# Designed miniproteins, single chains, continued (3): the designs that were tried, part 87

Each design is a single chain, and the fold is of that chain. pLDDT is the mean over its residues in the fold that is shown.

## One batch from the design tools (miniprotein)

Design m11198
Fold by ESMFold2-Fast:
Structure m11198 (fold): chain A 58 residues (1-58)
Amino acid sequence: VELTPEQQALVDRFAKVYAEVTGVDPEVVRKAVLETIAEEGVEEVLEKIRKYLEEMGV
């Protein structure tokens, strides 16, 4: 899946935040997000990510 630079930055930010909360490696989180994007579509996954980051206050 090819992401725009803005979408890549959002995914990277989510991976870092989620990793800090869960103790999972951010690279593992990023890979899982990319796999989910491939299955569900970019727009759906990015909307979920935006909501998560908003709820976390970051």
Scores: mean pLDDT 79

Design m11199
Fold by ESMFold2-Fast:
Structure m11199 (fold): chain A 95 residues (1-95)
Amino acid sequence: SKEKELKLNFLLISLIGETYLVAQRLRKAGKDEEAERLLEVSKEIVEAFTNKDYEKLKKGLEELVRLVRQYADPATAARIERLAEEIKKLYEEIK
């Protein structure tokens, strides 16, 4: 479904945007290594999505959730986790 593909793209954009804001907050707090880790995982997620590599996408999303639970506030971590779960569910329906 074209509608499901558009929704998947919007969820991915939202996930990357939320992650970028976490990384910026970490950099402002002097946590540059943690910020770089989040941005690296975000890049891996985008590359896996572009290559239609579901196994790499799933692993990247799981690693992202693990990192934001450590580095972000609980509300932001919960939002990112929900976005990751929605992306996984919708990707399985489209492929």
Scores: mean pLDDT 88

Design m11200
Fold by ESMFold2-Fast:
Structure m11200 (fold): chain A 55 residues (1-55)
Amino acid sequence: KEEEIKKLKEGYEKMLERLRQALAQATDPNTKAAIQRSIEELKKRFEKKIEELKK
């Protein structure tokens, strides 16, 4: 349980960092909006997963 949460957190941080780097390099407004949506979806998915594991 604790180990699974730690793995999810590490995976999440790695994905978030990749998306943030892509966002910093993007200059097209549509691409930036798409990446920001991906970041928001990733955050929601991660928080829901953590909440489920705490049950």
Scores: mean pLDDT 80

Design m11201
Fold by ESMFold2-Fast:
Structure m11201 (fold): chain A 51 residues (1-51)
Amino acid sequence: SAAAEVERAQQNLDGVQAAVDSLGDDASEFGRQQVEQAQKRLDEARARLAA
């Protein structure tokens, strides 16, 4: 369901964000890009739920 997709995307973003935050200044460019991609997936899932 669209609601389950939003929940999974949110959990993925939360996990990636926590990992990047825990590394602080040691966070790689790749790690920061993963946060951006996770946010984009969450936004897409929310759009599908709202439709």
Scores: mean pLDDT 80

Design m11203
Fold by ESMFold2-Fast:
Formats: structure tokens, C-alpha cells, sequence
Structure m11203 (fold): chain A 76 residues (1-76)
């Protein structure tokens, strides 16, 4: 599935960026991954939401972090 492959690639890219300390770009990569996984109906969506929330929190965007954390809990 094309959307799922692109989503996985962006999730992996987000993890690499997070490990490098580029939390804002990591969050942007996770956000695009979420969009693709949601379009595909992929069960990985809650895990990506949680990673996205953590990345935004480390980037200092607590409002977005709280939003994505709530979405992850609703799907888990």
C-alpha cells in the first residue's frame, strides 16, 4: 500500500531527526506520517501520535503536544 509505505518512511525519518535533537523537524515528519496513516486506515496511527506528541513537547510546543497525546489515548 503506497500511503502506508510513505507513512513508514516518514515515521522512520522522524525517529532519526528526534535522535539527532531536531525535534521540530521530527514533529513535522511525524505529522505527515499521521496524515498518510489516517488516509490508509493503518493501525500504527496511535504509536505515531504518541511519538508526535513527544517531539512537540521536546520542541517546546506544549499545546500541540497535549492535542496529539489526547488523540493517541483515544485510539489506544
Amino acid sequence: MELRRRGVNLDVAGRILYAAGDYKTAAESYEEAVRLFEEAGDPLVPEVYRNLAIAYRKAGDTEKADEWERKAEELA
Scores: mean pLDDT 77

Design m11204
Fold by ESMFold2-Fast:
Structure m11204 (fold): chain A 60 residues (1-60)
Amino acid sequence: LIEEINELGRKARELFEQGKYEEAIELMEKAVELAKKYSEVIAKVGEKDLKELKERQKKA
């Protein structure tokens, strides 16, 4: 499960670097939802990353 969350986060970051911001944000949101189900600490880290992606999308 942690591996699944890690895979989603990694793929989201790769999509973001490719300029696919909407897809990256959707995958990160999915990773955050999985993290919330199993760990509050992991969920908070994912939420921080999600906010950063959304802010960068606004500037793009």
Scores: mean pLDDT 76

Design m11205
Fold by ESMFold2-Fast:
Structure m11205 (fold): chain A 56 residues (1-56)
Amino acid sequence: SEEALEVAKEVIREALAAEDELDFDALLAAVKARKPEVTEEMVREALREVLAEREG
């Protein structure tokens, strides 16, 4: 569970570094391709936390 969330955060950080636009469906697909056990809620939470880190 914790490891899955950390993988989701890492994938999201990399995607946001490469993209200038948020695409939740693409992020969800990328995370599930890496870690299928990750739920949509986990990806949404990871995205929220990664964005909060960037907003500072």
Scores: mean pLDDT 75

Design m11206
Fold by ESMFold2-Fast:
Structure m11206 (fold): chain A 68 residues (1-68)
Amino acid sequence: MSPEERADALLDEMLARLDALDPADLAGLSAVETEWFTRMQAELSGELIERAVRRYQAWVAERDARLR
């Protein structure tokens, strides 16, 4: 698995965990995000981490805009 494929796999795992959470569970969301970020820092370069975080932030923004 390439570092890029690993970054995508970590994001997919996080999104799957978020789908299992109650949308109102902010503590659960924070815990999942913290675990994801910690794994990325251990395994990925800063450039790949920045790219993954940017993708996640875009997904969150689009979801939140749709739920207004």
Scores: mean pLDDT 78

Design m11207
Fold by ESMFold2-Fast:
Structure m11207 (fold): chain A 61 residues (1-61)
Amino acid sequence: RRAELLREAARAAEEGDLETARRLMVEAGYPEEEVDRALALNPDPQALAESLRESADLLES
C-alpha cells in the first residue's frame, strides 16, 4: 500500500504536480515535516521521483 502511494507520488512529481506528490507522501504515512525535508533536498522533479521510487522499493523488501 505505502509503496504504491510512493510510486504514484513519483509519477505526480515527474508531471510537475508537486501538490499531488506531497499529498500522496503524507497518505503513505510520512509526517509533513519529513515530506518538507524531502522536497527541500530534491527540488528537481526528476530527482524527487527517483528518490520516491527507491523508497517504495525498500518498503517492498
Scores: mean pLDDT 77

Design m11208
Fold by ESMFold2-Fast:
Structure m11208 (fold): chain A 78 residues (1-78)
Amino acid sequence: MELSEEAEELLRRAEELALKAKEALEAGKGEEAIKLAEEAARLAEEGARLAGLPEEVREALRERMEGLVKKIKELAEK
């Protein structure tokens, strides 16, 4: 159970970084937004691994994170 709390902390950090990425994007800091989004994706994957989530759920999360990073890159380049 406590292991799940550590996973929740990593996932929460990933959410915080995703919000910072959005803020950086809105501020016109596209390069910073991309870096923050990529870091958020890495923490989300680590949190999912630590939580012991099933492979299928981890794949779905990875797809969502990759989609988010791609969208931020597209918006940052515009």
Scores: mean pLDDT 76

Design m11209
Fold by ESMFold2-Fast:
Structure m11209 (fold): chain A 63 residues (1-63)
Amino acid sequence: SLPEMTEEEIEKFKESALKALENTVAGLIARDGDEAAAQARLEQGKKVIDEWYKEQLERLKAR
């Protein structure tokens, strides 16, 4: 992780990561037609992004 990231940069990164994840999942549904598998990937990706986001905010608060 980058300790120099501002809160604004962290928010923008989170939003970009979520949008990229949603676009990827939508593409998987369009190609594969397996909505259940695509949804599971979306939920897992959201958890990873949320955990990263919480860690970055905790680091900012500790500084």
Scores: mean pLDDT 80

Design m11210
Fold by ESMFold2-Fast:
Structure m11210 (fold): chain A 70 residues (1-70)
Amino acid sequence: KVEQQKEILVKGAKELGKYISQSDADKIIALAESSPAGLRQALADMGLIGHKNPKAFPVVAKTANEIHEL
């Protein structure tokens, strides 16, 4: 369900804005909304952010798990 994956990722990226710049969060949202390939790339970019920022990791993990459970 591509639309459900997109909604989950956009919500996760908005929550990430608390731990990264709003500009960086907006870039992830735009990427996720651009195409199915962009959605996959946005998820990968969020994973990298979670790896580098421990405070962001729970948001990234929750977003990834919700997408995988679809």
Scores: mean pLDDT 77

Design m11211
Fold by ESMFold2-Fast:
Structure m11211 (fold): chain A 57 residues (1-57)
Amino acid sequence: SALRAQAEEYMARLEADPTDQEALKKAVELLQQLSPDDAPLREEFMDRLGALGLALA
């Protein structure tokens, strides 16, 4: 999906530079736009952010 493609783009930026505040903000905004039916995608990206030390409180 388009949302998945955008999320992967921002996640790739964060995997390269975890201090990229713009990429983090955009990734969080995309995760907030996901419906409940996209819970597996949200969970996947939340886990990936946690692995980078970027846990969403």
Scores: mean pLDDT 75

Design m11212
Fold by ESMFold2-Fast:
Structure m11212 (fold): chain A 81 residues (1-81)
Amino acid sequence: KIIVTPDGVTIVDENGNVLGRATVDPYSGELRGLLDELKKALEYTKEIEIIVDKDVPESLVKQVIDAAKQSGFNIVSVRVE
């Protein structure tokens, strides 16, 4: 699963163990190192669920979806909490 918050992204396995993290650059609004962390996580799972916090900008959600697709993940769901 990919958990998206206003300050960054956490990649977790099915048991909730953290596989990787990426933080939002406060100057550009871009996620730092997200593509590299997603490529590492692809070794553990190809199917991914994206969970988005209510306060996350649409531009950040788009960055996460685009990066996951570019890395080779199959996005099985996207939901807002």
Scores: mean pLDDT 78

Design m11213
Fold by ESMFold2-Fast:
Structure m11213 (fold): chain A 94 residues (1-94)
Amino acid sequence: SLTEEELKAGIKTYEEELAKDPNNAEAWAALGYLYYQLKNYEKAIEYFEKALALDPNLSAAAELYELIGKAYEKLGNYEKAKKYYKLSEELRKK
């Protein structure tokens, strides 16, 4: 839906916001999602993990674990993908 140029503009905006407020878990999650859409799965995982480390109770936490699982699957790491899918499922059961 977003063009590559729009995704890169969003990344720059969130990186500038995070330089001012590095504890904004929702901004880290948004940055991860933009990198996921660019198919940069390594950075997507890194930034989703930063978001979850800052706020394990994020409303989107189950969705973020699922996205980390999908990203690991795209990278061919099926063991880690299974682990994160299980974490997502466990949160959705609460």
Scores: mean pLDDT 88

Design m11214
Fold by ESMFold2-Fast:
Structure m11214 (fold): chain A 68 residues (1-68)
Amino acid sequence: AEEGHQAVGEALAAIGDRDRLAEAREHLDRAMSLASPEEGQLLRQGFDEALRHADEVGAAVRAALAAL
């Protein structure tokens, strides 16, 4: 339970590094293997969108974590 969400979080962190894109893909694959087919589709869509907005998402996540 929730292991897929943790793996997606690790993938999003890896996207921030230019040399870690392959690691991000591997984390996504692992998350999808732990998720239901429907949940896996949502995870894939979320990853694709996050990759497109990586800089904005990374900045927002960092700001939110700093506020906690």
Scores: mean pLDDT 62

Design m11215
Fold by ESMFold2-Fast:
Structure m11215 (fold): chain A 58 residues (1-58)
Amino acid sequence: LIAQLSDADPAVRRDAALALGESGDRAALPPLRRVLLTDASPEVRAAAKAALEAIGAR
């Protein structure tokens, strides 16, 4: 999942971010923060933000 945050396909990156949020994997926090700040796709950034909030609430 973390490796898929760097995929060329924004749909793959979005789905990976959402799956990481559902998993609660705290190792995903740094790569999700990078995606939130730097990803070209607004949908991927929104997914990363949602995932960070979901993981941080645990």
Scores: mean pLDDT 79

Design m11216
Fold by ESMFold2-Fast:
Structure m11216 (fold): chain A 82 residues (1-82)
Amino acid sequence: ALEKGNEYFKKGDYDKAIKYYEEAIKQDPTNATAWLNLGNAYLKKGEYDKAIEAYRKALEIRPGDPVAIRNLALAEYKKNLK
């Protein structure tokens, strides 16, 4: 699920990437990487509120993750520009 999501993300198919990341989360809700990648896919789609929520979930599971912290800040910044 996570690997399949990453394949579609690299191809720019963010809708399919989201579906596979959601499947990965359904299998393991504590998979911080799946939440981070879900946030990244929503960020690429411009769905900033959903990206922020996913990044917050990643940080609840893995506090202090510098990638999640930076991407959360980026999503909040982009939301405020719109």
Scores: mean pLDDT 84

Design m11217
Fold by ESMFold2-Fast:
Structure m11217 (fold): chain A 48 residues (1-48)
Amino acid sequence: EKKKIIEEVKKNLPKEIRDYLESMRRRALEGAKALGDEEGIKVIEEAW
């Protein structure tokens, strides 16, 4: 499962990098939701 592998990788990243990625994910999700882009929301959730 790709999502499971990504979660394990993120768990081993330095906190600063994880916090940055989480911030970017949140902003991307907010943008996708504002546009009503359901496909984009799924892609973002799977990647991050």
Scores: mean pLDDT 72

Design m11218
Fold by ESMFold2-Fast:
Structure m11218 (fold): chain A 75 residues (1-75)
Amino acid sequence: SEEDLQLKLWAHNGNVEELEKRIKENPSAEIYNNLGMAYYNLENLEKAKEYYKKALELEPSEEIQNNLKLVESRM
């Protein structure tokens, strides 16, 4: 969807402010996953790990689990 593409764009650019606004309005595994990716791109591995774990608590996903493994491999 167009919203999914926008979330991914914000994640790629490290735009945590817009992603945090979305989480406040409607928390979802996808938004937490994209927030984790945003922090990863900002090289904040601890926050990236935290948000990937929050995403997995809402929805077990192979994509999110692989993202978490990638972060943990760099810590």
Scores: mean pLDDT 85

Design m11219
Fold by ESMFold2-Fast:
Structure m11219 (fold): chain A 81 residues (1-81)
Amino acid sequence: MEDIEKALEALKQGNFEEAVRYAKEAIEKDPNNPEAYALLAIAYQRLGKTEEAKKAYDKIVELGGPSEEFRKKLKEILDSL
């Protein structure tokens, strides 16, 4: 889960390219982690990569996540950006 934490930290600091890298690393280790796809979607959206962001969101829906708690954290991060 360390890569998820690093991706969250990168997002908070506005390092969207770094957040993409950590989120992708988390996906490589666990391709069924909806939290990793959620972080990837946010980072891509902030980079203007709308199509890539949509694909990540579709994957989140497919996986049935992320949790309500994680969704709240993502909204907080998105609102701060």
Scores: mean pLDDT 78

Design m11220
Fold by ESMFold2-Fast:
Structure m11220 (fold): chain A 60 residues (1-60)
Amino acid sequence: SEEQREAIRLLQERAGLPVDGVEDEETKRVIRLFQARYGLPIDGVAGPETVAAIKALKPF
């Protein structure tokens, strides 16, 4: 979804990764770190709960 891609781009920008909205291995690591930090299921996937948390918390 567009919301999912926007959330991924936000994480990539803050982590200093290429901002392409693609869930490559480095991006999945950043997603897992975010999930661990905020008590979400650690699956490396920007699902609806993870996307909502990124948008609400505006990570960093």
Scores: mean pLDDT 76

Design m11221
Fold by ESMFold2-Fast:
Structure m11221 (fold): chain A 55 residues (1-55)
Amino acid sequence: MSPEERAEAELQARLQAELDRWRAGEISAEEFAARVLALAREYFARYRPEGLDAP
């Protein structure tokens, strides 16, 4: 198992949890979108090409 595979699995699990909360009416569509963007930024920050360390 690679660190990338683990990170992808964690991202999927977190996305599923946020989707479930949105479906349950616990968060708004705006909040869901903001959380998805935050997760994407976190993921890409880890796998950014060399020379582009900052988001």
Scores: mean pLDDT 72

Design m11222
Fold by ESMFold2-Fast:
Structure m11222 (fold): chain A 107 residues (1-107)
Amino acid sequence: AAAEVERVAEREATAAGRPVRVSIYRVTRPDGRQYAVAVVRDAETGVLLAAASASLDEDASGSGTGGGLTVVVEARRLPDGRIEVRVTVRDSNGNVVAETVVVLPPA
């Protein structure tokens, strides 16, 4: 069985004077486990700069660093069973250059 991938959000931002694209995906593995994956690409070239993932099966976080950026993905279950996914992108000075919050149906 193949993994299923759905893009749940996309945002353009500026990091170090360059346009970047932040894309958030929901990934369902063949075993039914789900993940939020955040990918930061150079918006002009499409080159992958940084990525991070977090499990959606529990409250979880993950981080990744690349291209002078740090990406943090945080997943938290809400009282109604929905999952809040927060993606924060920071530059090399620790400044928040992008933040996106997505609420997903239960995993």
Scores: mean pLDDT 84

Design m11223
Fold by ESMFold2-Fast:
Structure m11223 (fold): chain A 56 residues (1-56)
Amino acid sequence: LPPFPLSEEEKAKLEKGKEALKTATTREEVAKAIGDILNAIGNAIDNYLKKKKEEG
């Protein structure tokens, strides 16, 4: 992960996804956990880029 700050919501989504992945017993549960993690990372990158463009 790039060294940019994550919001509390983004950190919570990543942690929740990690916990879901650890307890996942079905393919559907694994897919959902991975999807949640990827969405959290994508949102963090989007927010970072928007802030950088508006500030620069």
Scores: mean pLDDT 75

Design m11224
Fold by ESMFold2-Fast:
Structure m11224 (fold): chain A 102 residues (1-102)
Amino acid sequence: SAVVEEAIAALEAKLPEVPEEVREAFAKGLEYLKQGKYDEAIKAFLEALRKDPDFAEAYTGLGLVYIKKGDYESAIAAFEKALKLDPDNEVAKKLLEYIKSL
């Protein structure tokens, strides 16, 4: 879906702004997601959250993996968590609206 591909590109564009301590794990998560390695992507995003539990973008990444797996319930939960941590997260808002339109 173009919406998911655009969301991944938006998260990749933010990588230079991601704190160094979580950047490597978050970047690996996005790369695994692009490769269709969804279980590896989940582990990488969870590693980013282990280093920074408040890193909203990692929840957005998890939500994108769950969309790709067809697990919309888990995707919604992940995007809602991202928005609780960062209410101005436009990527998470757009993806949550996208799922609710399905």
Scores: mean pLDDT 89

Design m11225
Fold by ESMFold2-Fast:
Order: structure tokens, then C-alpha cells, then sequence
Structure m11225 (fold): chain A 84 residues (1-84)
């Protein structure tokens, strides 16, 4: 794996364990993991969009556009981590 991919995976694992220990909801745990992955890739714009989409889903959990966009961003981040 690339050094960047290894660093992101280690950071994501640490954030996931911290979220679990803190008793966060699945949505809050997912937010921490995805934001950390985007920040580790230097992508502040994607990190901000993830936070805005999660805030939107906290207000309306059944928002299909927010769900679809967040899932798409997660797929794009996974692909970028694999390529880094």
C-alpha cells in the first residue's frame, strides 16, 4: 500500500474505535470516518460537504438526495484512497 493509503487506513481505524468507545450513532461514526479520510487526502471541500450532508440527515433521516450524495462521496473517497 502507499504511505498515504496506510496513514488514512490507520487514522480511519483509530477514529472508528474512538467513535465506538464514545457510543456514537452509526451516522455520527460514519461522519468522523469519512471526514478524517477526506482531510487525510487534503480535500477540505469534500470534508465540508460530508459535514453538511450529515447535518441535513440529522434534520431529515429520510432525505434520499442527501443519502445518495453521501454514499457517492464515500465511494469516491474509497477509490481515491486505493489510488493514493
Amino acid sequence: MTPAEEAVRAAVAAATEAARAAGLSPLEAGERVLVLAAEALGDEATAREIRELVARLKADPDDPEAIARLERLAEELEARIAAA
Scores: mean pLDDT 73

Design m11226
Fold by ESMFold2-Fast:
Structure m11226 (fold): chain A 98 residues (1-98)
Amino acid sequence: SKDLILRHTILQVRYIAAETEAELIKRKAEELNLEEALKIAEEVEELLRELRELLRELDQALAAGDLEAARALLERIEELLERIEKLIEEGRKLIEKA
C-alpha cells in the first residue's frame, strides 16, 4: 500500500538522522571525556546495528511482496528507532550539562 511506502521512506530519513546524531554525540563525548555519554553512544551503535539488520529484512519482505511481514518489521523498526532517539536525547543532555 502507499502507506507502507511512506512509512518506509520516513524510517529511512529517521535512520540517517539517528546515525548522524549518534556520531556527533560520540565525538563530543570523547572530546569532553564524558564516560556516561560514551556508554550511551556505544549502546546506540549496537541498536543501530540491529536496526540495519531489520531494515535489510524489511527490504527483502517488500521485494517478495510479503506485506504482512513488512508491516510487522515496520512496527519493530519504529519501536527500536524510538528507543534509539530517546537515548540520543539523553546523550545530548549529558553533553549540554558538561
Scores: mean pLDDT 87

Design m11227
Fold by ESMFold2-Fast:
Structure m11227 (fold): chain A 73 residues (1-73)
Amino acid sequence: SKEEKIKKLEKEIEELRKRLAEAVAAGDIEEAAKLVEEIGKKLAELYELLGNKELAKKAEEIAKRDVEELRKM
């Protein structure tokens, strides 16, 4: 169901955020950039399922910007 898909995405985002915190703490910029991109994509999917296309677009835009900033370090 749609509700089950939402719950699965929420859990996947939670796990990715934990991995992102670990990558940042370790100074692993390449892994951090990859995780930011994956989180952004899953947040966009989640917000679309919730009917908020504006937040979905913002999630993608923020992730793209943050990846570009990380790769410049």
Scores: mean pLDDT 86

Design m11228
Fold by ESMFold2-Fast:
Structure m11228 (fold): chain A 81 residues (1-81)
Amino acid sequence: MNTAEYYNNLGVTYAEEGDYDQAIEYYEQALKLNPNYSEAWNNLGRTLARKGDLEKAEQAYKKALELNPENEKARENLASL
């Protein structure tokens, strides 16, 4: 069955290949299935930052940290904006 983790993993694959628009669609699909998925929020933020959408990236990282304050990747990424 299609799970939030499956779509998050697809998003990571497409982001690594530089297809940021497709990666964002997969992260958004993961977040529709699990809105509390801190790692998917962090991955969405990183991809938005790579596209130059820094304001949306900041919001995604803040959401990741709100959901999981121990998400060190999101904390580091937010500090680097």
Scores: mean pLDDT 88

Design m11229
Fold by ESMFold2-Fast:
Structure m11229 (fold): chain A 89 residues (1-89)
Amino acid sequence: EEFIELVKEALKKLGYSDEEIETAINLLKDGSSSARDAIIDSLVGEVYRKYPELFSDERLEEFYRKRAAGEMTDVELLKEILEILDKAE
């Protein structure tokens, strides 16, 4: 629920259309954990490529390390992505 709303906000800030956002959310609603992981990887990768000055290689590695260790939830990761997108204007 909170995860889906954060994904919608991130995709909207990245300039995706309402149709593209709805398609992504429908994939998440199918309950697949792989779809959730795919959306996270896609969002992290796009922010990293678009805003390398705000999202360094070291920060990318730290995100994956913390997530793998269970130190960062999917919701916390999305909130960090939204903070980067807000700073990008």
Scores: mean pLDDT 78

Design m11230
Fold by ESMFold2-Fast:
Structure m11230 (fold): chain A 63 residues (1-63)
Amino acid sequence: AMEAALERALDVNLVDGRSGLPAFQEAVAARKAGKDYTEAFQRALETVRRMAEGGHAGAAALA
């Protein structure tokens, strides 16, 4: 479930060093390192939901 959502975030370029969400960058880094990223990912999802409510198109596509 979380892995599929994270892949969608990468597809819409939310985790890019130029314009990506910092919270999602932490989750991606932990995933690549093979570590538990559940807490970081939950925090990132809350941030995405807030951004979607504020009108951010990329966040709305993921939330």
Scores: mean pLDDT 59

Design m11231
Fold by ESMFold2-Fast:
Structure m11231 (fold): chain A 64 residues (1-64)
Amino acid sequence: MSDEVAERLEELARSDEPARRELVRLFFTTEDPAQRERIRAALLARASDAELAALVARIRAEEA
């Protein structure tokens, strides 16, 4: 459900964990639909904080 992704994004945005907030920022600011889909898939899979941090690092490396 699309609403499940929205709920997860709100949950992460209210988190004190920097990687969670950065992932939310990247989801809304990315112009690449493939990157957005990678983030969506991770959120739906209930990825751990370590997995989310690894995804953020990978996206940042690909943008550099």
Scores: mean pLDDT 75

Design m11232
Fold by ESMFold2-Fast:
Structure m11232 (fold): chain A 60 residues (1-60)
Amino acid sequence: MDEKQALEAYEQGLELYKQGKYSEAAELFRKALDLTPGSLFHLIGTYQKKLKEAEELAKK
């Protein structure tokens, strides 16, 4: 199920995010978004927000 793969990618991204590996976390958050069905609006919003946060922190 795509949802499960998206969640796994998101959780791995969160682990990297906590380690300060923001660029790697951003790649995993993007993967989670790509795997998430458009009907799951809540998850899409959450993943988009985390992706943007990780990308901004990766530039600093």
Scores: mean pLDDT 79

Design m11234
Fold by ESMFold2-Fast:
Structure m11234 (fold): chain A 98 residues (1-98)
Amino acid sequence: ASKEEIERDGIAALLQAIGNLALQKGDYEGAVKLYERAIELNPDNAEAWLNLGEAYLKLGKFDEAIKYFRKAIELAGDDTELRQRAENLLKEAEKKKS
């Protein structure tokens, strides 16, 4: 990885961590903005897509939540734990949409 890639990945991870704190505190709109910025810097981070979907789920935006959980599943690769978490949250969003 280049120096710029390492630096961007580090900033993306920090934005994701701050987004997680916002989500925990119930600032779902703030969490969305932070996760969207993390994804702009590192679009292949499956966990950031999962967390973005969870924030939309908390906002009651089920179509967006479903979309982002599907993206997290696509990007999870060999991360079976992340895939299972995304699949469980996808089922929850689909039930709440109905």
Scores: mean pLDDT 87

Design m11235
Fold by ESMFold2-Fast:
Structure m11235 (fold): chain A 68 residues (1-68)
Amino acid sequence: MTVEELMEEVRRRLDELLSRYRDLPWSMAEEISELYQRTVDLIEKGDPRAEDALRELLEAIDRALKSI
């Protein structure tokens, strides 16, 4: 999966999570926010770790969605 495909998947799942945001634990919101910022920074720098960061972010969003 490309970085662009992973970003699209993150956007879709984040939209779903945001629709249920009131039920999200603060600790999970902080984790997702931190991972998102790191991922954006890596993409802007063209860092090859961007794909791994996107996969970590997607997994964190999936865990949050399963918890609410």
Scores: mean pLDDT 79

